Designed miniproteins, single chains, continued (2). Designs and how they scored, part 43

Each design is a single chain, and the fold is of that chain. pLDDT is the mean over its residues in the fold that is shown.

## One batch from the design tools (miniprotein)

Design m5473
Fold by ESMFold2-Fast:
Structure m5473 (fold): chain A 74 residues (1-74)
Amino acid sequence: MEEELKELEEEIVRLMRELFKDPEKAKKALEEMAKLQQRIQEIADQNLSREELLEKVLEEAKEFKERLKKILAE
């Protein structure tokens, strides 16, 4: 789990670095980041167990990575 989270964070950072080379793609990436923050807050507000909360946050982070890949491919 810790290794998976670390790999995911490293991949997101790499994608963000590539996206920031293009102002239009950077703008779209920031919009997706704002949406991710809102979704994480909504998950936190559901009064879930720690394990359920971490699992949902991990799923949202994985979706965020896939959204960043799609923006980069444009």
Scores: mean pLDDT 79

Design m5474
Fold by ESMFold2-Fast:
Structure m5474 (fold): chain A 58 residues (1-58)
Amino acid sequence: MTDEARRLAKKAEEAGIPKEVVEERAAKIPPNPETGKALSPEERLTLARAALYSESQV
């Protein structure tokens, strides 16, 4: 897990993004292409929060 993804996830949480939206995005997160390993549920939720926050900044 990258430090950047963790920071973005924390900002998403502070921004009050609904948990339901985070869970829906987590289900759509693809496997990590660099490692090829399956992501844990916790990692998927963190990446979902990071992605949602990045989209909110558009």
Scores: mean pLDDT 71

Design m5475
Fold by ESMFold2-Fast:
Formats: C-alpha cells, sequence, structure tokens
Structure m5475 (fold): chain A 61 residues (1-61)
C-alpha cells in the first residue's frame, strides 16, 4: 500500500526513464492483487514514450 502511492507519483515524472522504472516496479509487486496497479499500468499503455508503453505491456502479462 505505501509503495503504490510513491510509484504513482513517479509515473507522473516528466522523465520517461523514471516512468518506465516505476512501471517495471509495479509489475514486480506481483500479479492480480491490486486494481489501482492494473489501472495505472493500462494508462501507461497510452504513454507517448514507446519504452514506457512496452514496460507497461510486459508488467500486465
Amino acid sequence: AEKVPELAEKLLDPDPAVRRQAGIELGKIGEAANEARQETLKKLLDDPDPWVREAAKLALE
């Protein structure tokens, strides 16, 4: 719970490398347990940076 708000703030970072890293970290939290995690990752699929989109896609697998 504490880490999810911190990672959500990093997903708003202007640096795409920071957003990509936050997406990977959300994926590592584990599968299926958190709806906020899933919705956040789905929004990253529409991110303007292609590497951020790929990280979100891998995390949702």
Scores: mean pLDDT 68

Design m5476
Fold by ESMFold2-Fast:
Structure m5476 (fold): chain A 87 residues (1-87)
Amino acid sequence: SKEERLERIKKAIDNAAKTAKYLGLDELVIYLGDDDPEVRQEAIELAKKKAEELGFKKLTIFDGRSEEDIQEAMDKAVELIRKAKEK
């Protein structure tokens, strides 16, 4: 259901934000894979609230569904993890 998908999205955003904060990253990166515009909009609002709550300097949202968009999001995640390890 929509509610179940939103609950999973909330957990994913929370886990991503906590992990990024633990690693000392100042950017929160979120990938939106849902095809429902209402779900995507609510996910954006959840990500914005979480970024503000935990003091992230930048929020980057990938709202793509193509392989290229997914790869770009993955490359960004790898970049941020590598930067965290250099600290």
Scores: mean pLDDT 75

Design m5477
Fold by ESMFold2-Fast:
Structure m5477 (fold): chain A 88 residues (1-88)
Amino acid sequence: TLSKVNELIGQAYQAARAGDGETALSLLKQAYELILNSKSPNKDKLEALDNLIGTLDLIKRLQPEYADELDKLKSEVEQEKQKLEKEL
């Protein structure tokens, strides 16, 4: 569910603040997979993707050692957002 996505994003941010970039990245990837597999309306999925993109930028600042992996995930999220916007 999209509520679980928001929970995972929040947990990822807390993990990053605690210095656990590996857990933060894992939780963000889980959040993204839940959005992809969701049967929610495209509008709600777009809102979740926007939240994920914003959080990826915040976590990259907290965990610069994971910048390459976070940038890769952000590129995937942005491509999915563009695809969903085209389907509206």
Scores: mean pLDDT 86

Design m5478
Fold by ESMFold2-Fast:
Structure m5478 (fold): chain A 111 residues (1-111)
Amino acid sequence: HMEEVKKAIQEAADFLLGAAEGLVEIARDASPEAYQFAKEFLEKVRKYVEEALKNLDDPQKAVENLRKAGEVLIEGARYLAEKFPEYREAAQGIADGVRELVAEVEKKVKE
């Protein structure tokens, strides 16, 4: 069970970093200002993901940090969607994927 939980946390961490990089690419296409804001969100996501990966032996603490990373990502996607309506659908898709993934990992850890 612990090995499956650790794998789920690692896979979630990889997804969250990929989602953050996707938002940075969207922001780069939108404007230089959006790109700077997206890089700040990417750094915050990296910090929480690194903390989660340091706590693989404490799954609840790891998941709390993944949830915080997800919250930063959702806020970043909301900012891009609000400022650049042309990217709203792509940003919303990333936010929805992040919400679903974090909920799934939290469920696995509580089992």
Scores: mean pLDDT 82

Design m5479
Fold by ESMFold2-Fast:
Structure m5479 (fold): chain A 88 residues (1-88)
Amino acid sequence: SALEEHVRALAEALRTAPTLREAARAVAEWLLRRVVERARAAGADEAEIEAQEARARALIPQLAAEVEANAAEVEAALPEVEALLASF
């Protein structure tokens, strides 16, 4: 399924990411693709989707850098994230 392909691609990107910044970028890009696909499936205006995607994509490097800059805070949150993932 498309979800399985997306999960596989995300897992591979995370496994091969050389830094926390690249891992955060891979997650953000993966999520953005999913949000765009959902918007298109829901019949949202294509021009608006393209404009919003461009704005969001431009922010990804900054968000990834913020994750890296706050690595200690991110690491402190990992047990909570792991607990959430384990609940699925």
Scores: mean pLDDT 73

Design m5480
Fold by ESMFold2-Fast:
Structure m5480 (fold): chain A 67 residues (1-67)
Amino acid sequence: SAADEADKYLAGGVTLAGEGRDEEGARLIRKGAEAGASPEMGANAARAAQQVGGDKAAREGYRVAEA
């Protein structure tokens, strides 16, 4: 489903950010948004990315949350 696809991108983006791959993480979170991530999913991804030091990934998650 679109929600499953979006969740996969968001989870992958947070994981990459936690590995120090913040630019790649941010790109995956943006793909999650394009796949139809909800504002709640975006907020959760932003918080998770922020906790692992992924500032760019967190910013993309917050953009999804505000959509």
Scores: mean pLDDT 86

Design m5481
Fold by ESMFold2-Fast:
Structure m5481 (fold): chain A 67 residues (1-67)
Amino acid sequence: QIPQHIINKVKEFQKKHGLEVTGYLDKATLVKMTELMDKGQFDELLEIFDIDNDGNLSLPEIALLMK
């Protein structure tokens, strides 16, 4: 599943945005990520998922799935 370094980045994101610090992509975290994408703030989301060479999780693909 999600690598530990990504979990740590998710926790940092949750702390920064005043969310429950779970370290997972829970409902509140996904809603906040969607809000940032709607506002065009992709840079912060890219930092979380480290999609350079991991190939395990892609934020753009997740965004396309979310409605």
Scores: mean pLDDT 64

Design m5482
Fold by ESMFold2-Fast:
Structure m5482 (fold): chain A 79 residues (1-79)
Amino acid sequence: SGVERAVQYLQQGFEYVQKGEQAYKKGDYDKALEYYEKAIQYYQQAIEAARDDPDMQQAAQSGLQYVQEKLEELKKEKE
């Protein structure tokens, strides 16, 4: 089932967002970058898995947009 896979990918995406935010707060910008990049990959997989579920696909797209914004901000601050 695509829904079960999408839920797992959404959970992993969210987990890596949290890890990225924690690394960022510690000044570990390289780790924050790696975690945000992994979160992007999981949200992209969630979008694909949720292709036939519009609500879940929208949730995954929202997560992806959020992480992309965080990644862009991080790249500006990393020097």
Scores: mean pLDDT 85

Design m5483
Fold by ESMFold2-Fast:
Structure m5483 (fold): chain A 52 residues (1-52)
Amino acid sequence: SKAGRIADAALSTVRDPAALTPEQRQGLVDGLVEGGFSEEEATRAVEDAIAR
């Protein structure tokens, strides 16, 4: 998805995406929601990107 590609790009600057705090993860979700994605799609995209 487009949200997934944006989440992947944002996480490319992070050394260990799995080590992100809940607050950092929520910040990524909020950024995607502000970008026009639903909270559900944004949350799924961030979770999928971290799981890779």
Scores: mean pLDDT 77

Design m5484
Fold by ESMFold2-Fast:
Structure m5484 (fold): chain A 62 residues (1-62)
Amino acid sequence: SKEEAVETTRETLLSIVEKGYLSREQIDRIAEGMAFAVPEAREEILEVGREIAEEAEARKAA
């Protein structure tokens, strides 16, 4: 479902970001790929990617 696709994207990106090896551009690329696979959830998936990228950058600044 759309909600499951969004949740899966969030969990996947968070688990990868915890390792500290992803740039904002790489996070965006992964989110775009997930959105391509589940077009009905595209906007929501891209929003999750943006939120996680912003959070990761904020953690580096703190």
Scores: mean pLDDT 76

Design m5485
Fold by ESMFold2-Fast:
Structure m5485 (fold): chain A 70 residues (1-70)
Amino acid sequence: MSLEEMIAAARAAAAEAVAHELSAEERAALEALVADPSASETQKAVARALLAGDEAALAATVIAGVRKQA
């Protein structure tokens, strides 16, 4: 998989994730993740973006992670 394919997949996944309406249980789990001192900065950023329903922030966080692996 090329970097461009990974970026496209990340954007598609972010759109799909934001289109999913969070249940009370899912919201509580994401809030717990944001409060967890052992969670990575990336995990916390993804959780915050999902809680906010911010597709652009979620996509940007995933893309930044993919670029760091290159």
Scores: mean pLDDT 72

Design m5486
Fold by ESMFold2-Fast:
Structure m5486 (fold): chain A 65 residues (1-65)
Amino acid sequence: SVEQALNVIKDLELGNKDLSNKAVAYLRSRGASTRHSDEQRVKLFIDMLKARPPENRVHFLKAID
């Protein structure tokens, strides 16, 4: 849901380590650039959640659940 995506964004921005680790693992599995730091990968994941239509956020939410 939209509210689940907003809660995940908030927790990631607050530095939730478990969610950050899952976001990094997801982006690494998708071939994210080796030039990105883990902090940059978390930021990219947050930006992707914010930029996508609510219906398309389900794929990212499933990756970190």
Scores: mean pLDDT 71

Design m5487
Fold by ESMFold2-Fast:
Structure m5487 (fold): chain A 58 residues (1-58)
Amino acid sequence: SDMDNYKDKLNQDAADKVGKQTSAIQKKTGLDRDQVNDVISKQASKASKEVDKKIKEY
């Protein structure tokens, strides 16, 4: 459905931005990717739930 397509695009955009931010944080902090990914994944999970709520309201 159009709503599922919209949701997929939002999730893909969020994942792409998270990946780019993870790489930048790695370079600035010297943390390994797994350590940064753990923190970012928790934040991304929260963001995905917020996106789901907005999609239902749209």
Scores: mean pLDDT 71

Design m5488
Fold by ESMFold2-Fast:
Structure m5488 (fold): chain A 61 residues (1-61)
Amino acid sequence: SLEERVEELRARVKAALQAHGRDDWLKEFDEQLEQARKKGVSPETLYRLLERVLAALDAQQ
């Protein structure tokens, strides 16, 4: 499902943050995602946003 794909991307973004030594951002990242869901941001919008974040983190390598 789309929700499962969002959770997979979330895990990949968190792994990328850890790979960049940004363990300090993991809690804030989870809190920001939860706030976005609470504000009614759609799973489709979250998926695209996470996809772009992951691409940006990968590009820093």
Scores: mean pLDDT 80

Design m5489
Fold by ESMFold2-Fast:
Structure m5489 (fold): chain A 79 residues (1-79)
Amino acid sequence: SLSAAQRAQVEARFREAAREAIETEGETLLKELRENLDNAPKGLSASQRRHLEMLLEAAEEAGREEIARLVREIIEKGA
């Protein structure tokens, strides 16, 4: 498995990618999130939940309310 330092590096890169996607590809991201909700995702892995939580944080920081709403709903359905 990844070391703590390697995991922190992966998380930092994911946060950067999430912010970029929200700023540059928000409409594509909205479409993908809606499709994920429509397909009724089964329970989320811990890693998937963590990535969605980081995406939610980035969406809230950017003021992208609909992206944040869809991410919260995916997390709730995956619980």
Scores: mean pLDDT 77

Design m5490
Fold by ESMFold2-Fast:
Structure m5490 (fold): chain A 85 residues (1-85)
Amino acid sequence: SAAEEVARVRETAARLSRELMKAEGLEREILEGVFELNLAVAIVSSKAAGRPDLARAQLEAAAEAAEAEGAEEMAALARERAEEV
């Protein structure tokens, strides 16, 4: 369901943001890349399902989760991607 997909993305974004905020150097860069990949997967999977509206909802949920964990750069990226969908 849409609600389950949004919840899954929110939980994943929160977990990645927590780990990212504790990481240093190359490990942090890799986690940032994984966060970006998860945003791309949300966009592609939602569009493939004929539901681009769900992509925006998932990206907004990811931004909220990242912001709550202090990952402001990741939150800004997710919001930017949400405006492009």
Scores: mean pLDDT 87

Design m5491
Fold by ESMFold2-Fast:
Order: C-alpha cells, then structure tokens, then sequence
Structure m5491 (fold): chain A 82 residues (1-82)
C-alpha cells in the first residue's frame, strides 16, 4: 500500500532526525541545533500517530510512544547543558 510505504519513510526520517539530534547534542555540543532536529522529529512522529489513530494500520503504538519519550528526553537534556 502507498500509505504504508509513506508511513515507513516518515518513521525512517524520525529515527534519522533523532540520531542527528543526539550527534548535535552530545558530539557537536550544539544544543540549539539538537532542539531544532528533535522538534522536527516530534512533528513528523505526531503526524504518524495521528494517521495511525484514523486507520487500522497494524503498527506497534508502544514503539511510537517510546520514540516520543526519547525525543522529549533529548529536548530536556539540551535545556540542562551549560
């Protein structure tokens, strides 16, 4: 299904943005860039979750909740960096 492929591509983008955010935060020490990347990941993830709740897609909602928590933790950690 085209819709399933679009969701898979968006999920891959969310995961890539989370990894880029972690690199920005922990390696590059760029907290502003990290927050921007995490916020972009959160927007895409929220769109995925909204689309899933409107359909009967057999996707593990718990995995999306874990990704959301990971993004939120990254944003909070960025706020605590000196």
Amino acid sequence: SPGIKELEEKLKKVQELIQQGKKALYVDKDKEKAVALYNEALKILDEIIANLKKGRAPIDEKKFEELREQIQQGIEEAKTLP
Scores: mean pLDDT 81

Design m5492
Fold by ESMFold2-Fast:
Structure m5492 (fold): chain A 61 residues (1-61)
Amino acid sequence: DPKEIAEKAYRVGLQALERGDFETAARYFELAANYYKQVPGWEDKAKEAEELARKARELAR
């Protein structure tokens, strides 16, 4: 189920972000966004995950 995969990836991304593991956070938010895009009605959540991935990528530098 794309929604369950996206939700799991999103939670892992948040946990990584909280630990300061920004590269891992970015990767999991990117994964979450890709799966959220496959779920009708979750386009806003996909966009949110993309924004978090972008921010985490910047913090990883």
Scores: mean pLDDT 84

Design m5493
Fold by ESMFold2-Fast:
Structure m5493 (fold): chain A 95 residues (1-95)
Amino acid sequence: MAEEVLEELVEAIKSLPAPEEKIKELVELAKRLIDAAAAGDEEAAAEALRELVKAIEEAVESTPLSESEKAALYTALALLAVAAQQEVLDPSLVL
């Protein structure tokens, strides 16, 4: 459930070739997103999702990867974050 969704999102974040400090920031934002979604707070969950997606974009841009690899990683993580929010808020809305 929510804990499993958080675990999957955290695992994906930890796979990023980013500094540990950035990984820790992303993990804290992911926890905030899942906590808000689990509480049924759609507004707080939407705000946390926006912050997480922005932080993911910044973390990916800081990597020494190619532009195409950065785009692929950003897209995959952003979609995973959106799916995690929707699955926890309303399982019937999961893609």
Scores: mean pLDDT 79

Design m5494
Fold by ESMFold2-Fast:
Structure m5494 (fold): chain A 81 residues (1-81)
Amino acid sequence: SEEDQRFVEELRERLERDPLYREAVEAAFAALVAEAAGDKEKAEEYRRRALELGRELGGEAAAEEALEDARRLAALGRRAS
């Protein structure tokens, strides 16, 4: 959809210009992958890292944004194959 394409384009641009946000989203994504693989300890470590990086960027709201962006990216990846 247009909304999904716009989200992916905007996220890609943000990740390219903001290295800390990129690390936060990558850590959040790694947490989701570890969770899906049943690796609870790694999922918790990656999730903690994502929250720490997000808070450095803009507090709790930024941390939540990074987690949500990773969740949306993961969902789109699954739908796209």
Scores: mean pLDDT 80

Design m5495
Fold by ESMFold2-Fast:
Structure m5495 (fold): chain A 58 residues (1-58)
Amino acid sequence: MKASPEEANRGGAAAALAGQGLATDEVLRRGAETLGISVEEARAMTPEQVAAAARAAV
């Protein structure tokens, strides 16, 4: 498949949500469960690391 410009936009959206802080906790809980890690470990990750892990899981 060709590299999609939408992939770059997804990273930006995730960073924006994490910067807001409000939705981050709920997103981190779901992400941690999907990755099989603890919420505390997910909180230690940067938004970029969380996005990279989600991409690797897909």
Scores: mean pLDDT 61

Design m5496
Fold by ESMFold2-Fast:
Structure m5496 (fold): chain A 65 residues (1-65)
Amino acid sequence: PTIDEVERALVRLYLEGLISPAQAAALGRRVRELGPELSLEQVRALLDEVGLSEATKRALLALLE
């Protein structure tokens, strides 16, 4: 997925109350550091790094399919 696709998914989860502002900010920073496009494996690693729940990780990854 692209940075824009991941950031859009993060905004969606934030608006749904599934992630905190701190988690959204941390993930957004890390996504921008990885360049314009990321693998799904890199996205999964970032979600694990920030400590999201399994349900929230599944929801975000489903938005990036």
Scores: mean pLDDT 78

Design m5497
Fold by ESMFold2-Fast:
Structure m5497 (fold): chain A 92 residues (1-92)
Amino acid sequence: SMAEIRRRLEADPSLAVPLAEEALKSSPNDVIEMAYVLSLLFARDPTREEVALALARIYLAMKDPEGARRVLEEGLRHRPDSERLRAALATL
């Protein structure tokens, strides 16, 4: 459920990328729920690199590279020294 995903990610944002990858292997509904939760968490705290990377990964899997780019660029505005976000943006 979205509530369970949100609780897990609020407790440990470092789980964002592995949980997004698990959702992508599960079902379309899990992907949609993950995108929604990650979008809320990113809006709340755009400095979390792991959340930005996970959300961008979900957008790319959904064939939305523009959505992925917007998330990575916004994350990089808040974390300009993030090598991880810069590297991810370069792969688009």
Scores: mean pLDDT 86

Design m5498
Fold by ESMFold2-Fast:
Structure m5498 (fold): chain A 104 residues (1-104)
Amino acid sequence: MREELRKLLEERATDPEVRELIEALLEGRLEEEFPELSEADVAALRSALAAAEAALETRDSTDVTKLVAAKLLVIGAELDLRFVKNPLARRAAEVLIEVARSLL
């Protein structure tokens, strides 16, 4: 799953700073490497990641419940973007949401 997500992100995240932030998020190092991020920025990034991971799981599943759950996570992530203040965090979250939407 995480390796498939990294491949999809490489196609969409052309900005090195966006790639570094997403990699820190995937590795659980977000607070260490980006201490300037607000709690809202971090929450939006985690929400967007959850949506992308859920969307990936739907590709090999006939489970309608998983598809509905993934679509609801995308909506939640898009709502969380309204509270993002850091421009880099916004771009990273938008990339993750676009990956999720492309899989649904």
Scores: mean pLDDT 81

Design m5499
Fold by ESMFold2-Fast:
Structure m5499 (fold): chain A 109 residues (1-109)
Amino acid sequence: MARLSDEEASALTQAGLLSMHGLNLDGKDAGVRNGVRAPDLTDLAKRVSREALIDFLRDPQRFRPGTPIPALRDLLTDAEIEELVEKLLHPETAPELSESLLAKLRTLR
């Protein structure tokens, strides 16, 4: 499959990263009638630049105070943040996320 693997999508959703792309971050299914699908990652690259997404993942509270997304700079190295951003913006061309990155994302449960 050309986009995220099921494991990658699960880990990113658990970390709140994939849900951040969605319109209803805290709504989940509350009042939503669109039968929701996972956010379209091809659309993400049209909404944010690589640099903006890196900055957001380092300090998510800066963009949305009170967001449940932790400061990834404390969990991930700069290289891992760049790896994650590349995968989110170009899932069809970026390599699979490293095992160490996936393991770290899963600790955000």
Scores: mean pLDDT 60

Design m5500
Fold by ESMFold2-Fast:
Structure m5500 (fold): chain A 94 residues (1-94)
Amino acid sequence: KLLTLEDVEKLFKAIDKDGDGRIDREEFYEGFNEVLKKLGIKPLSKEFLDELFRYLDRDGDGYITFEEFKAVFERPDELSTQVLLTLYLLELKR
């Protein structure tokens, strides 16, 4: 149930391929599926990843900053539980 700041940072860095501190939708989709592939997990549907991206993109600007990403995991809401379960399931398959 608990993700540390270090876990969140590692996940963010795995997705943020260009290291600019922002993740766009394409980077998120590709980065997440690459992590899944390395863990031997089947790719997630584009629909689930799009919902996850929208939840993490708190200001709706089309990019996820590390601060937005971190804040979501520090304060998960009930509406976001299903989206966060996706990330948790990925972690369980390590």
Scores: mean pLDDT 63

Design m5501
Fold by ESMFold2-Fast:
Structure m5501 (fold): chain A 76 residues (1-76)
Amino acid sequence: SEASRLLTELIRRFGVEAAYEALRGVKEENVKEVAELLLRADLTPEQVREAGRFLAERGGSVEGLEEFLRELQARQ
């Protein structure tokens, strides 16, 4: 499936733990768009795990990930 392909790509880039943590709290309908955005963003494996924790607390939406990325940029 498309979701399996994206999960495999996340695992290759960020590792198994980061990939699963990133998607654990994401709503099923948002998995593809969230995974694609994570793959496009210039993130470390630790930042991907942090994104997953943030998303779990914020309802697992694409907007939540966009908010996380803005907050991450503001910390730079």
Scores: mean pLDDT 81

Design m5502
Fold by ESMFold2-Fast:
Formats: structure tokens, sequence, C-alpha cells
Structure m5502 (fold): chain A 70 residues (1-70)
């Protein structure tokens, strides 16, 4: 569900704030299972490719959460 996806992405932000990138990626993948989102899919790929910092990932997740709430 969208609500479960949002909750998982908020947990992913907290994991990234703690430097736990592995847990954050697992939570993001679970969120994709609950509510597929092309922006989230692209973000997961970018993080796995080492193209974004934790701070950039947090900001992108905030935007994705806002989109899902709309």
Amino acid sequence: STAEAIALLEEAIEALKKGDRETALELMRKAQEEQPNPLLDELIEAIEAGKVSDEEAIEALKIIIQFLKS
C-alpha cells in the first residue's frame, strides 16, 4: 500500500542518517514492492552505482514521499 511505502521510506531516511546504507536500500526495495514508483527505482539504482551521497539520497527520498502523499 502507499501508506506502507511511505512508512518504509521514512525508516530508510533514518537509516541513511545513521550511515546504514545497506538497511536503507533494503527498506527502499520493500517500499517498491508496496507501491512501485519510477523515481524510487532510479534512486535505488543510483545509490547502488555509488552516484549519490547519503545526504542527496535523503533529499530525493523526501521528494518521493511528498509525491506519494499527493
Scores: mean pLDDT 87

Design m5503
Fold by ESMFold2-Fast:
Structure m5503 (fold): chain A 60 residues (1-60)
Amino acid sequence: MEVVLPARTAGERRAVEAANEGARGTIGEMNRLMTETARELGEAVAEVLEEAVRQIEALR
């Protein structure tokens, strides 16, 4: 349900809604790409850390 505001046109409201929808789509796509990149970096860091721990253990 919607209320018609005296100081606002239907066209103006539709333009704002379209802009918000476009922004949400872009943010969602960027978030997905960033999550993928973070996971790849996390794996590389974990591998380096595991090797460092193994070297320390070998000094015992």
Scores: mean pLDDT 70

Design m5504
Fold by ESMFold2-Fast:
Structure m5504 (fold): chain A 72 residues (1-72)
Amino acid sequence: LAEELERLREEALARGDRVRADIAEALLHGVKTGDLERARGALEGARAMLSLRPDDELMRRLYELGERIVAG
């Protein structure tokens, strides 16, 4: 989880995509600390973005990882 999230964060930053990078950072914080409040917020944001852009591959991957993190 952490390794994949770090890769996705780096990919988003390389593209200048701060929104996806921030979501990845919030999910990564949840994995590293066990504090899931930021992760839950990031997951809802990702879900909303995917409702508008279902073809967004990077956001879909973040959402999938976020669901696994929040589910425990």
Scores: mean pLDDT 82

Design m5505
Fold by ESMFold2-Fast:
Structure m5505 (fold): chain A 83 residues (1-83)
Amino acid sequence: MPITERTPNAPPEARVYLDKADEAMKKGDVVSALRYGDKALELTPPENRREVADAMVDAALSNPTLSEIERDLLAAGIVGVIP
């Protein structure tokens, strides 16, 4: 399920990066997925960053294209940006 379907409060410019992160995850490109995800969080108002981070973590953990290690690394990277 696309991350943007689960983040209705993400601003349009953050949504562009969430779509890019989703496509990177489909290709197994963990580095690009994390970079785009981090950019999306930066562009999201602080009060909505938890919603966006939770949606990205859930997308990573439920993505069958990623290995277990890749999912764990991506999820940890996303959570590390938001205490």
Scores: mean pLDDT 75

Design m5506
Fold by ESMFold2-Fast:
Structure m5506 (fold): chain A 87 residues (1-87)
Amino acid sequence: EIRDLVIRASSLGVLYIADPSDKKTLQELADLYEKIGDKLKEEGRLEDAAESYRLAGRYYKKLGEEKKAKEYYERSEKLLKEAEEKK
């Protein structure tokens, strides 16, 4: 359920603020926002999915995973273009 994933991401966000160098917290945040984005995309909530993928990319970038960060930023941009086309 998206709500449960969002609650988990919020809790991990507090841990990230306390220790922004914690790679485990960064990895869990990246994974959660990827899953949230996937579920929102399946529901047709393209703008919300794009924002979730952008957040996943941000956390992958903080992990030093540049290729993965780029992939999620590109997914976010593609979904934003699709959302604008349907407006």
Scores: mean pLDDT 78

Design m5507
Fold by ESMFold2-Fast:
Structure m5507 (fold): chain A 83 residues (1-83)
Amino acid sequence: KVDEQLELLKEMFKLTDEEIDEIRSRIEQVKAEIDANPDDPELLAKLYDEAYRLVRSPNARDQAIGSLLITVIEEKLAEKEKE
């Protein structure tokens, strides 16, 4: 799902491979932080705040990236819930 959204974002905004690598790096950072501290509500609040800041941006590309990060957070939390 996240990979599909990333491909759509690349096509919609005509992002370079370098720009996609930056977004992937941020996604991996978010996943690693959740994996290290899955039950930390302060970390989750911080990650959501960063994603929602992007969603509230007047820039459509930033809004799309913010939505993607929210999806990443939600999917990682769902994976942890099934353990």
Scores: mean pLDDT 78

Design m5508
Fold by ESMFold2-Fast:
Structure m5508 (fold): chain A 100 residues (1-100)
Amino acid sequence: MARELIERARELLREGRLREALEQLRRAAELVPDSTLARRAVEYAEKLMEMGAPREVQEEALRNALRAVEAELKGETVEAITEAIGQVLRNIGLLFDLEL
């Protein structure tokens, strides 16, 4: 189930269908056991989209959320997920001239 949602999200991201990709990733994160960090990455992507961040930032946030959901589904370490979230924060910092 979760893997199928992740693959659909990847396809939607490739097609530039960001809102639909976000919905698939939210559903995938809910199906992953103890997906606290994956859920946080999805929340960051959703916040950026709601704030009207540039398309490139929204796409990067969704790619990072997809990576986080995959990492938790595969039982990868907290380090992989932290790096994905860190990239989102760095992208926000660059847009707002913030040091992150």
Scores: mean pLDDT 71

